# Designed miniproteins, single chains, continued (5): the designs that were tried, part 105

Each design is a single chain, and the fold is of that chain. pLDDT is the mean over its residues in the fold that is shown.

## One batch from the design tools (miniprotein)

Design m19886
Fold by ESMFold2-Fast:
Structure m19886 (fold): chain A 99 residues (1-99)
Amino acid sequence: SVKELIEKAKELIKKAKELLKKGKYEEALEALEKAIEELEKALKEIDKLDDETKEELRKVAEEVIEAAKELLEKTEDVELDFRAVAIIIRAIGILIELE
């Protein structure tokens, strides 16, 4: 279910934000990577989504971008920085598809 995929992504973003507060940047990044994978799965059903579900997907993708930007600002690890940028690019791709 698309709704279950969105709810799973929201839970993973919440986990990522808590891990960011604790300075667990690699674990936070892994949670965001899983969140974006769930959103990309939901996007495969885009032609069948109502406007409310598309708006929810858009908001959750924006939250992924916000969390990934915060990670990018806080970490000095080049590998984690590149992975955070990759998440931002993927989330922007979701936003473009939802237009």
Scores: mean pLDDT 87

Design m19887
Fold by ESMFold2-Fast:
Structure m19887 (fold): chain A 78 residues (1-78)
Amino acid sequence: MLSAEEAIKLAEEHLRKAEKLLKEGDYEGAIEEARKALEYAMEAVRTGETKEEILRAIGLAIRAIGLIFEARRKAGLK
């Protein structure tokens, strides 16, 4: 089981990778990395003990969901 802080760092890492892949036109890779970021962000929400940790994790989850939607839309149009 990861600590909230460790899960947040992993979510941020995978989200940055997803954003890079999206900019490069690798929509499948972007979706895969964003899904991993979402999983870690949800783990951080589950394990978070402070309001600050939980809000940071929720923000990362929202960003990951948005990126998945954008990548899927672009993949569906191409």
Scores: mean pLDDT 84

Design m19888
Fold by ESMFold2-Fast:
Structure m19888 (fold): chain A 60 residues (1-60)
Amino acid sequence: DEEKLKEKLKELEEEIKKNPDDAKLWLKLATVYAQLGDYEKAKEYAEKGAELLGDKSLFV
């Protein structure tokens, strides 16, 4: 499963480079880190996604 999760991480990183303001991509990244057992990273990226929803998504 770790190899599949790493592949998903690379895909999400590419999508985030294209759309860094897309909160859903950050939330997906947080989910993948949680699946990897990296709860610190998962929390950081979930907070990033929530911040984007509360800031940029409301103004765009």
Scores: mean pLDDT 76

Design m19890
Fold by ESMFold2-Fast:
Structure m19890 (fold): chain A 79 residues (1-79)
Amino acid sequence: AAELAEQAAALRALAELAKKQYEEATEKAKKLEENGTPETQPEVDKLKETAERLKQEYARLKQQAEALEAEREALLAAS
């Protein structure tokens, strides 16, 4: 029970880190797009790709944390 709570908390922390990173990448891409130069377009495209990858990782980590939290709740209810 305690181990599941610790694992869920660790996955939640990793998910929040991934969320912060994709939000930062998205904001940086937006700021570069606002500057509107052809030279920055490849960097904007890479930032959008990085943000999408991190967004997917956030979703995966969040789902894993929620699954462990649900498992812990089920074990506590059975006790």
Scores: mean pLDDT 81

Design m19891
Fold by ESMFold2-Fast:
Structure m19891 (fold): chain A 65 residues (1-65)
Amino acid sequence: MREEARELIEKAKEYLKQGKLDEARQLLTEALRLLREIKASDPEGYVALTKEVFELQLELNKKLL
């Protein structure tokens, strides 16, 4: 699950760079869902990756303005 969430975050970064904002947003939403599943078993991964997702969501929202 942590590796899957990481892959989704990396794909979201790539789509964000390509200007595919809707696709990037959808991948970040899926990553957050997976991260909630690992919160109990991998709290360090949950905290680190969740922080990165929120930072990317903020950047994405700025590009939509």
Scores: mean pLDDT 79

Design m19892
Fold by ESMFold2-Fast:
Order: structure tokens, then sequence, then C-alpha cells
Structure m19892 (fold): chain A 67 residues (1-67)
């Protein structure tokens, strides 16, 4: 259902936002959006969120490993 899809998206965005501070702003904006707006823009917003989170998260992991 749309409610379940929205809840899953919100939890995913908030979880990623906790790990990557830069992404936290996107997660907060997405969570505050109306359910219809979140779902209609999910592909675009989700893609940007995952792209930013993935890139910075991978870079942080690489830096932590040191090599």
Amino acid sequence: SEKEALEKLRKTFLEVGKEVPKVKKYAEETVKSSPEMVLSKASVLGGKLLEEAGQEYLEKVAEAVGS
C-alpha cells in the first residue's frame, strides 16, 4: 500500500541520513513532504539520496580503512 511504501521510504532515508550528514537534509525534506509528493517524486529523490549517500559513505569507509 502507499502508506507502507511511504513508511519504508521514510525509514530508509532517515537511516541513511544518520550515517551521512550531507544526506540528512535530503532525508528530512523527504520525510516532511506530503505522502503524495514523496511517492510521485520517490524515483528522483530516492535516486539522488542514494547517489549522495553511496558516494560519501563509500568515501568515508575507504578513508577509515586507509587504503
Scores: mean pLDDT 58

Design m19893
Fold by ESMFold2-Fast:
Structure m19893 (fold): chain A 65 residues (1-65)
Amino acid sequence: VTKKVAFEIYAIGEAIEAGGSVSIEEVDGTLHVTLHLEDEAKAREVAERILEHAKSLGLKVEVHL
């Protein structure tokens, strides 16, 4: 399993546990994660966790709400 695949599984799991969904696209080595969550405060919290996890793995990630 690559760091990228592990990260994608993490992001999907975080979004599902928060009661939403996620779309992930890779563009020129950057992973674009779009969060679909009804609660804006919860979406920001999930986005912060996803970004911190990406940083720990050395991945280039952008999160969109």
Scores: mean pLDDT 83

Design m19894
Fold by ESMFold2-Fast:
Structure m19894 (fold): chain A 66 residues (1-66)
Amino acid sequence: GLAAQMRALADAILERMRAAGVEPSAEVLELLERAVQAAEDGDVATAMEHLARAGELAAQQIRAAS
């Protein structure tokens, strides 16, 4: 289901950050949790927005650490 897909995508972002040696910010963790919660509630648009924002911030943290 959508929630399972969101958990997998959230885990992939966190694994990518771990592989880069970067600790996720509280904002990234909060957005990933909100994305999964929105998916569990059936709110696809909100889930996708939170996931996209978390991915953007994660990419910014990885770039800043490089």
Scores: mean pLDDT 87

Design m19895
Fold by ESMFold2-Fast:
Structure m19895 (fold): chain A 56 residues (1-56)
Amino acid sequence: HHMKELEERRRKLAQEIYEASVKAGEELGQAVDDIRKALEEFRKKMEELLNKLKEL
């Protein structure tokens, strides 16, 4: 088979891999963002509790 045909197949495969990677990255990004938001809320609550504890 021709070298040009092989290069075209590799380019199409690379494109498919890239698209799949972007989609997976978006899904992982959403999960990471949700975790960060939960941690930020927890940190704020801990700061409030720490301030109350200092008063005692």
Scores: mean pLDDT 78

Design m19896
Fold by ESMFold2-Fast:
Structure m19896 (fold): chain A 86 residues (1-86)
Amino acid sequence: MKLIIKLSGLTEEQKEEYIKLAKELEKRGYKVKIEVEGDTLTITIEGLSVEEMIGFILRAIGYGLDGHEVKIKIEGDTVTIEIKFK
């Protein structure tokens, strides 16, 4: 499965934190692509299991419960999670 995570409204510190997490996944053998545009970060991960994908979805729901804007789209084998931090 393929996961696309789009994060916006990030501080520089938050951006560095998410980039470090993405690089950790790359070290674990996933194909990871990181794109930075201003305060927007896009992370693409390939090779996730269904169980790992559910973990990311639950984390995204948590950000929504904390009052951030969260959108989740499922298109075939691709899940796109968009989070806009307040």
Scores: mean pLDDT 81

Design m19897
Fold by ESMFold2-Fast:
Structure m19897 (fold): chain A 75 residues (1-75)
Amino acid sequence: SSLAEALASDDPEEVEIGESFALAEAEILIKAGEYEEAIELLRESIAAAKSVDTPAARRAAERLEERLREAEERL
């Protein structure tokens, strides 16, 4: 997926765009009550970010993991 490709990019700007998109989409899903879909999206996004070892990817993974914890608390 384009999102996973962005989060695994060696370009920090693409990683930031991917992070912002994943967080925005997860927020929409959470507000719609689609917690399982939000959790799946966040887990997939975290896996993509963790596939590379860059400062931008590590930061993205940390922020996505925080949002994942919030989503899991609502299940």
Scores: mean pLDDT 83

Design m19898
Fold by ESMFold2-Fast:
Order: structure tokens, then C-alpha cells, then sequence
Structure m19898 (fold): chain A 70 residues (1-70)
């Protein structure tokens, strides 16, 4: 895939996150994590390394979501 394809997928996931009630900041962080992960995979990074990095980057969003639901 290309950078344009990575951006399109990131934009779709940002829109989905907003539809699910995420803040604009949370949606942007999710989009950035997805875009960077897809580009890293295209550059030859391992799926395991990219997944671990994406989960770490998204941890604050997940923790805030869990805290709000509690």
C-alpha cells in the first residue's frame, strides 16, 4: 500500500472513532497510530513490532475510556 492508502484508512478510523463518541483528540491519535503503523509495515517492520508500538501509543486513549466507563 501507499501513503495515500494509509491516510485513507486512518481517516476512516478517525471518522468511526468520532461516531463512537471519541473526542477529536482521541480520534486524531488513533488515526496517527494507524497511519504510522501501516507505513512502518510497508517499510518492512515486523507485524509484532508495529502492533506493540501501536498498542503502547493507544494505551492512554484506552485507559481514559475505561476510566470514564467506571
Amino acid sequence: FTEAEAEALAAALRALALAQGASEEEAELLGEAVREGLLALAAGESVEAVTARALERLRPVHERHVARKA
Scores: mean pLDDT 71

Design m19899
Fold by ESMFold2-Fast:
Structure m19899 (fold): chain A 61 residues (1-61)
Amino acid sequence: AVEQLVEEGKKAVEKFLAEGVPAEEALKRAKDGIRALAPPEVAEQAIEELEKWVKEKLEKE
């Protein structure tokens, strides 16, 4: 489901950020992972939600 892909993407981004990867690169890696796991139509929906979450998270910090 889209929701599961978003949650897995969030965990991947947080893990990359904890390892010192810049936010832009962490998001790119998570997006690439989502595209590898799901059909384009599902992947793009999950990616849009993930990008929105990352943007909101960075704006608060």
Scores: mean pLDDT 79

Design m19900
Fold by ESMFold2-Fast:
Structure m19900 (fold): chain A 66 residues (1-66)
Amino acid sequence: VDPEELEREVREALARIAVSVVFLESKRKGLSVEETRKLIEEFAKTLPEELRELVLRIGEERVKEL
């Protein structure tokens, strides 16, 4: 397996897991769609830029499904 491809896949998987955890917490706390979006944005600020962009993109896609 290409190390560069593996790195990309791991980064994408981590971003998806992170968004899923945030959504799970938002459901447990009974947060609104807007509060969930803010939680994703605040979490993304703590991440490196590459992961931040992925988390924001995946998070926004999932918010639209709520």
Scores: mean pLDDT 78

Design m19901
Fold by ESMFold2-Fast:
Structure m19901 (fold): chain A 65 residues (1-65)
Amino acid sequence: MEKRKEELEKKGKELVEKARDNPSFAGAVEQYMKKAIENPDKYDEYFKEAEELARAAVEESQKRK
């Protein structure tokens, strides 16, 4: 259980770093990762949302020139 939580926190930090150039996306990623850890029934759903947001943030970062 703790191993899974620690892995999720690590993944969350990586996703936030990936989205760091867009604070709005970074904050949303952080919130979804927190919800994934707190809500095991919806873990996969929240984690997927966090990954999609991080990906969108990278695309927006590239548009910033």
Scores: mean pLDDT 73

Design m19902
Fold by ESMFold2-Fast:
Structure m19902 (fold): chain A 61 residues (1-61)
Amino acid sequence: MPAVDVSKLSVEEIKARILEAVRAGDLAEARRLLMAAVNWLIDQGREDEALEIARAAAAEA
């Protein structure tokens, strides 16, 4: 599978990718995407969006 570059995705696309992985039962991929997205958004000063992604992932897990 091609590596997912979270810096090239919108917040909505990142959430969709994480939810797809959770629904597929691929919790390792979901966790990897969540951690990459949260770290990148925090680095960009976008902490509110990082929290939104984390909450969306937690609601589906």
Scores: mean pLDDT 76

Design m19903
Fold by ESMFold2-Fast:
Structure m19903 (fold): chain A 60 residues (1-60)
Amino acid sequence: MKEKIEELVKKAEEAYKNGDYKTAISYYREAVELAIEAGDLETAQELGRKLVEVMKEYQK
């Protein structure tokens, strides 16, 4: 599960760098969900903060 979370985060970062905020938000959401399912509260909170940051960019 950790490898899948890492993969999703990398894809989210790649989309963000390309200005594809919608895709970045989607990948970060999936990563947060997997972290919660894995019981990794610290990673879920960290990724949740990243998700909020990207959402703020998208709404501007």
Scores: mean pLDDT 81

Design m19904
Fold by ESMFold2-Fast:
Structure m19904 (fold): chain A 83 residues (1-83)
Amino acid sequence: RPSREELRRAAERSIRAAEEEIREAEEALEAGDREAAQKHALHAMFLALVALVEADLAGDEELRERARELYRRAKEIYEKALA
């Protein structure tokens, strides 16, 4: 139903949201707030997966790669917060 352009814009919005959650997770880790870091990192992982699906449906390989990389970064932060 949505156009490729609409899906591309949706993926870009999800990517931006994931980037913001990653920033908050990193700040929480630096502050020693592991619980907040876990919460923000998990949310970032979810948003990155949403972006990945949107980018895939849009056929945009560049956005797909960006979403995949954000998922990996968020997962790394999440794992550090669990340690």
Scores: mean pLDDT 89

Design m19905
Fold by ESMFold2-Fast:
Structure m19905 (fold): chain A 84 residues (1-84)
Amino acid sequence: ELEEEIKKIKEEIEKIEEKIKELKEKLKKLKEELKNADPNDKEKILSLIGEILDLIGDIIELERELEKLKKKLEELEKELKELE
């Protein structure tokens, strides 16, 4: 059922968009923490850099998935319009 598939993809898009938003907020906090870190605390700095890089990677992957889902949604909505 095409309408059910469209609904599921819309729900997936919303979940991914919210997840990206949360990760971007976390990234901002980590960048601020890194800026305020003691320059002599190398262990803390390296830990924060690692967390920042991991979050950037996660955001990029989710944004790619979001783009794929949005494209699939457009294709399904076009199919639904052609059938109705």
Scores: mean pLDDT 84

Design m19906
Fold by ESMFold2-Fast:
Structure m19906 (fold): chain A 59 residues (1-59)
Amino acid sequence: SAAAQAAGEAAGRAVEAGDFARADEIVRKASELSGATAPSARGQSSTRAGAAAVNAMSE
């Protein structure tokens, strides 16, 4: 889904920025969305927040 795609992209950006803690958090949220619940509004909000945070930390 779009949430999984965004999580992958955000995690990649975090790793590139050297923020492995952020990358780990994003991957964890993506796993939770896939394994625990459908990508609902609450799950998507967490993933989008992660992507936004990574973008804010880019350069």
Scores: mean pLDDT 62

Design m19907
Fold by ESMFold2-Fast:
Structure m19907 (fold): chain A 80 residues (1-80)
Amino acid sequence: SPLAEERVENMIEIMKLHAENAKKAVEEGLISKEEAIKLLEEELKKLKEVARNDPRLSEEQVKKLEKELEKIRKEAIEEL
């Protein structure tokens, strides 16, 4: 459904925004790389729980979304 697709896109954008904010915070000396990694892992865990409990998303959509969120986290950590 269009609402499910929009929700998936919004969750991906949220994770990307958190990744960008974490990278900027490390670059500006506001947090350590280790602290940024912990924040990204906490955010990933929270978004996965939201996805799993969203009645608009099928099990297949949740699995695909979780994989995309994990990829964003991995790429962000590699860029720190």
Scores: mean pLDDT 87

Design m19909
Fold by ESMFold2-Fast:
Structure m19909 (fold): chain A 69 residues (1-69)
Amino acid sequence: MSEEELEAEVAYALAVMTASLLKRITGDEEFADELIKRAEEAYRAGDVEKVLQITKEALERMEQLIKEK
């Protein structure tokens, strides 16, 4: 695999894991499923930058939700 392909794969895995945790914490299945779908589509398209952006969005959402009481 190229380095770019490996980065995309790792980012995609992180996005899916983060979305799964968000679903478990919030119960928002629709949001989590949409995020996973977006990540999968970007990964399949070979859009490394988009996969990384989606992963960042997932992590930022997780941080925001953890701070809410």
Scores: mean pLDDT 77

Design m19910
Fold by ESMFold2-Fast:
Order: sequence, then structure tokens, then C-alpha cells
Structure m19910 (fold): chain A 89 residues (1-89)
Amino acid sequence: SEAEARKAAKEIAEYVKEQLLKLGVSEEKAEEIAKEVEKIALDALLGKISIEEAKEGIYRLLSRVVSEEKAEEIAEEAAKMVEEARKKM
């Protein structure tokens, strides 16, 4: 359902925000990025974009504030969270 998709998207965005805060990204910037991640995750959960497109979009957002290696790790985990949430919906 859309309600389940919105809940999962918020959980994925919160995960990304926590990872960014642990890596020293400011609260303001982490929250800004988390809101964009929530939108990407929601679109993927609703089938508007692929999981691969969601991973790429999240990676691009993260690569602006953390290392390429950390951006890849976080984006991969976020994409796995999208895939698992879709299987449970």
C-alpha cells in the first residue's frame, strides 16, 4: 500500500541521515539529503523507478558530502532496504 511505502521510505531516509551524521555531516545538510532520499526511495517502492535508478540517485546525493567509497556503501544498503520493503508489501 502507499502507506506502507511511505513508512518504508521514511525508515530508509532516517538510516541514511544517521550514517551521514556519524560521518560528520552537519544536521542541516544530513536532513536536506535525507528528504531527497525519502523521495527517491518512495518512487522506487511505488514502482515509478527501478531499484538500480534509486541506488544511482542516492549515490549521487551522498557523493557530494562523503567519500565515493562511503557513498557507495550507504547507497547499496539503502537499495537493499528498498528491495526488502517491496518484497514485504
Scores: mean pLDDT 89

Design m19911
Fold by ESMFold2-Fast:
Structure m19911 (fold): chain A 70 residues (1-70)
Amino acid sequence: MSKEELEDEVLVGMALLSAGVALHLPGSKEDKIEFLKKMEEKLLSKAKNPETKEEIRKIFEEAIKEIEKE
C-alpha cells in the first residue's frame, strides 16, 4: 500500500468513527448534523483519490439520514 493509499484509508476510518460518535451520543439533531458536515469538509479536503472521497461522502450522507429520522 502506498503512503497516499494508507492516508486515504485512515480518513475513511475517521469518517466511520465520526458517524458512529454522532449517531450514538446525546445531543440535538442540529449539533450532530453540523459536526458531521464540518468533519466531511475536513476529510474531503485531505483525501487524495476520488474513490475515497465518494466513500467518505456516502458515510456522512447515511449518518445524516439516520439522525434526521430520529
Scores: mean pLDDT 79

Design m19912
Fold by ESMFold2-Fast:
Structure m19912 (fold): chain A 62 residues (1-62)
Amino acid sequence: MKLSPEELAQVILGIMAGLSEEEAVRAVKEGRWQEAIDRALAEGRPDSLLRYARELDEKYNK
């Protein structure tokens, strides 16, 4: 599968929103990236990344 730099950026943003790499790539290729992002945000999937970022901050920025 061939991804443009713009599509690759959309995949990365999808992963940040809580999608798996496979889900993000599929959503981009199917033209459903915005729908997938909106669903992930509505489900609160980014909260897991926020929790991880908080743990990292606590470890390095005491």
Scores: mean pLDDT 72

Design m19913
Fold by ESMFold2-Fast:
Structure m19913 (fold): chain A 59 residues (1-59)
Amino acid sequence: SSKEISKAYNAALDYLSSLSGKVNQATLRQDLEQVLSGFKLSQDNRNKVVDSFVKLASS
């Protein structure tokens, strides 16, 4: 599970690094959910990753 969470964080970071310019929060959340859909995460862990990166990208 810890390795899966780390892979999910790296995938989310790669996604954010691929963005050129500003993206709205709804698009960020939707795209992050899609990026993370391939990982075996609990709903709570998925929500934490998505929320963290949406907040980071919106700051």
Scores: mean pLDDT 78

Design m19914
Fold by ESMFold2-Fast:
Structure m19914 (fold): chain A 76 residues (1-76)
Amino acid sequence: SEAEKLLKELEKKIEEFKEKALKNDNEELWKKLEEEMKKLLELVRRVSPPELHKELEELEKKFEEALKEAKKKHEA
């Protein structure tokens, strides 16, 4: 389904965010990526049927963990 394709795209973008946050020491850049990811998550949430909300919640949790990891790296 279309929503399932968006969920897969979101998962790929989360992994891309983790990679870019790892390589970049510029806080401004990874904060911009964070905002982009939040907007994408909100879009997916709006178009996803209730049956996919569990999968969306797991991806949102994965993104939150990626954010925490990036913040810890830049804090150090």
Scores: mean pLDDT 73

Design m19915
Fold by ESMFold2-Fast:
Structure m19915 (fold): chain A 103 residues (1-103)
Amino acid sequence: GALEEAERLLRRAEEAVERARRAETLEEAREAAVRAARYALRVARLALDAAETLEEILRAIGLILRAIGLELDARLAETIEEAVEAAERALEVAREALELLAK
């Protein structure tokens, strides 16, 4: 179901954060952070699809917008540290989206 898919995507986001933290180049860190943001977006979209109330819909939309912004932050990161921060924030969005879906 959607919950099992979201849990799988969360694990992929966690792996992406670990890759960003281990990155030796800015390009590797950016790629990992972009992946983390994309996994977060997919979890947020699953939360939106499962939303039954206006409050849940608005919260899911907020998470989608945050994930999109973090993908942009990851692409524009000028340092490995900035890319890692974007990846970690994307993981937080994925966790919040999973919690919203698991209601």
Scores: mean pLDDT 93

Design m19916
Fold by ESMFold2-Fast:
Structure m19916 (fold): chain A 82 residues (1-82)
Amino acid sequence: ALDVLVVAVSLLLVVLSFLLSQRLPARAKTALAIGVVLAWLGVFGLVSYLISVLYVQGELKNVDYYILFGVTVLLSLLAILA
């Protein structure tokens, strides 16, 4: 489903971020990590707002999605900084 596609794309981005950081000088790795954090925070804010609007009636299955998203962001940062 759509959520599986989002997870697959997120994992692909983690791998791509790691591979790109291998081709960049050490100074650029830090800049890339900061840029990725800011981009993901923006996406997270937008997605959280949209989910909040769609699930206003207290239908609570979004917690697992937020946890998965947080883990993906953390793994992306670790991959870039490693």
Scores: mean pLDDT 61

Design m19917
Fold by ESMFold2-Fast:
Structure m19917 (fold): chain A 98 residues (1-98)
Amino acid sequence: DKVEEFYRRVLAAETPEEVLAIVRDFLKETKDEKLPSEEIARLIAAALDAVTYAVGLWAKEALESGTRPEGWTLDEKGLQALVADGERVRADMERLLA
């Protein structure tokens, strides 16, 4: 399953930058394939979950460093919410692979 292989790569990544690189490569691979619309929608949904996970990793880095990326307006509670969203999608990915 292409989504399962993608989720294994995402879960093996240690940084948000690594996750986003995996998402970019995955979307490039899917763009070049002639797939049914339903399968394309499923692959895009998986990519969106991985982006949510990457955002959660960035929020965790911001909380740990005390430094926010330029343009972020979220307070500490907002950053904690993004971390929680990332951990939720991580659990969903791990459950699918179990």
Scores: mean pLDDT 79

Design m19918
Fold by ESMFold2-Fast:
Structure m19918 (fold): chain A 63 residues (1-63)
Amino acid sequence: AANLDEATRISELLKRAVLEGDEEAMKELGLTPEQVERIRAGLAEASRTGEGAPAPNFKAPAP
């Protein structure tokens, strides 16, 4: 119960920091803009996973 409440608060702060660019939310979480950018990049990658990879020779430096 206590851990669930804490997780919910953190999730809401993450949404505000990442989706709205809320500096107060970033400070509350102790995140820097660099870390928020990484989280946002991760969300973009997760969204792309369901789309299927584009043709090769795209922007990604794959091996």
Scores: mean pLDDT 67

Design m19919
Fold by ESMFold2-Fast:
Structure m19919 (fold): chain A 56 residues (1-56)
Amino acid sequence: QEELLKERQDLMKRLVELFRKLVAGKGTPQDIAEYDKILAELEELGKKMPDLEAPS
């Protein structure tokens, strides 16, 4: 699970970077595609770690 947590952290960091780029109006179509890809990877990671989808 430690490796999954590290991957989640790396994906979240990249997601925030892309989100800021998109909000600033500097996003390219490639950045949008990468953002969608990261969201899909986070969803798949959440399925491997069900507790990740239900924070308390």
Scores: mean pLDDT 74

Design m19920
Fold by ESMFold2-Fast:
Structure m19920 (fold): chain A 64 residues (1-64)
Amino acid sequence: SAEELVEEELRRLNRKRLSKGQVIELLQKTGVPNHEAVQLVLSRSSRKFLSKEEAIKILEEAQK
């Protein structure tokens, strides 16, 4: 699930937040093309780092 993917990445990096690049990479791992992943992340956040909840919402939206 989106939540499990985000939680696993946060644990792997020992961080509470993910960068935009890291969220884009997770989207690509779920089958989202790079151009779409970039557009989704940039349209949803002006911040350099995304909270766990923000990252999960972006991944869930990409799966709709």
Scores: mean pLDDT 78

Design m19921
Fold by ESMFold2-Fast:
Structure m19921 (fold): chain A 77 residues (1-77)
Amino acid sequence: VPEEFVRRVREAEELLRRARELLEERPDEEAEEELRRAEEALRELKEKFLNNEISNEEAVRGFEEIIETGRRLIERL
């Protein structure tokens, strides 16, 4: 697994974890749904990448989208 993709996965996981912690302090139903979708998308993207079902470029774009979602959730919460 390329080190660059491992770093992006860790960044995405860290951002989503922070958003989850913020939701525990202040519940927000819309943010909860968006976070759940982002967590599911990250899981699916990791699986597809490890199974060679998507290109490196597609994986990078997907991880970047999840990272952006995590940042937006943290800003909202």
Scores: mean pLDDT 81

Design m19922
Fold by ESMFold2-Fast:
Structure m19922 (fold): chain A 60 residues (1-60)
Amino acid sequence: MDEIIKRAEEIVKKSESLSEKVSLEVKKLVEEAFLAAVEGDLETAKKKVEEAEKLIKKAE
């Protein structure tokens, strides 16, 4: 869980340098990941973080 949160924070920070549209999409995915992690659904949380990472990589 700690690693997922740290990864999500780095993703959000990186997305702030991208377009506003990409930043908003990434923030939504990260928020969904945090909600899933709080509910104990670590698999969904990880999947949402990975989707955000892919979105950033494509936007770079």
Scores: mean pLDDT 77

Design m19923
Fold by ESMFold2-Fast:
Structure m19923 (fold): chain A 65 residues (1-65)
Amino acid sequence: HERAIEWLQREKGLSREEAERVVRLIEEAIKQGLNGDEIKELLKKEGFDLSGEDVDKLGVLIATE
């Protein structure tokens, strides 16, 4: 998931640990069958302000690794 981690660090200013947490949360949410809006709300509750477009891009990056 290095591409997703690097994108989060560069574009969102997250630390590596924060970026790894975001990737883990998205993977787990996808496994649970959550849609993009539900994933966005989950991330917001965990303290990450990501747009729906950001979540979609991350989902593609995660799926292609």
Scores: mean pLDDT 81

Design m19924
Fold by ESMFold2-Fast:
Structure m19924 (fold): chain A 68 residues (1-68)
Amino acid sequence: LVKKAEELKKKGKYAEAAEEYIKAGEALKDSDPKKAIELYKKAAELAVKAGNSELAKKAQDKLLETLS
């Protein structure tokens, strides 16, 4: 998941990369919440760069859930 997100980011597919970072964070949220938080922050940043406000909100919501 992280590798796929990195590849999409290199291709300039920021929205798709953000979606893959969200998936990677979901996979790690129970075993490594600190890493999940980093991945959700990365997803939110890329969603903003893509101009996708809905995706940015999704990443931010996941970040807040993990911090709680």
Scores: mean pLDDT 82

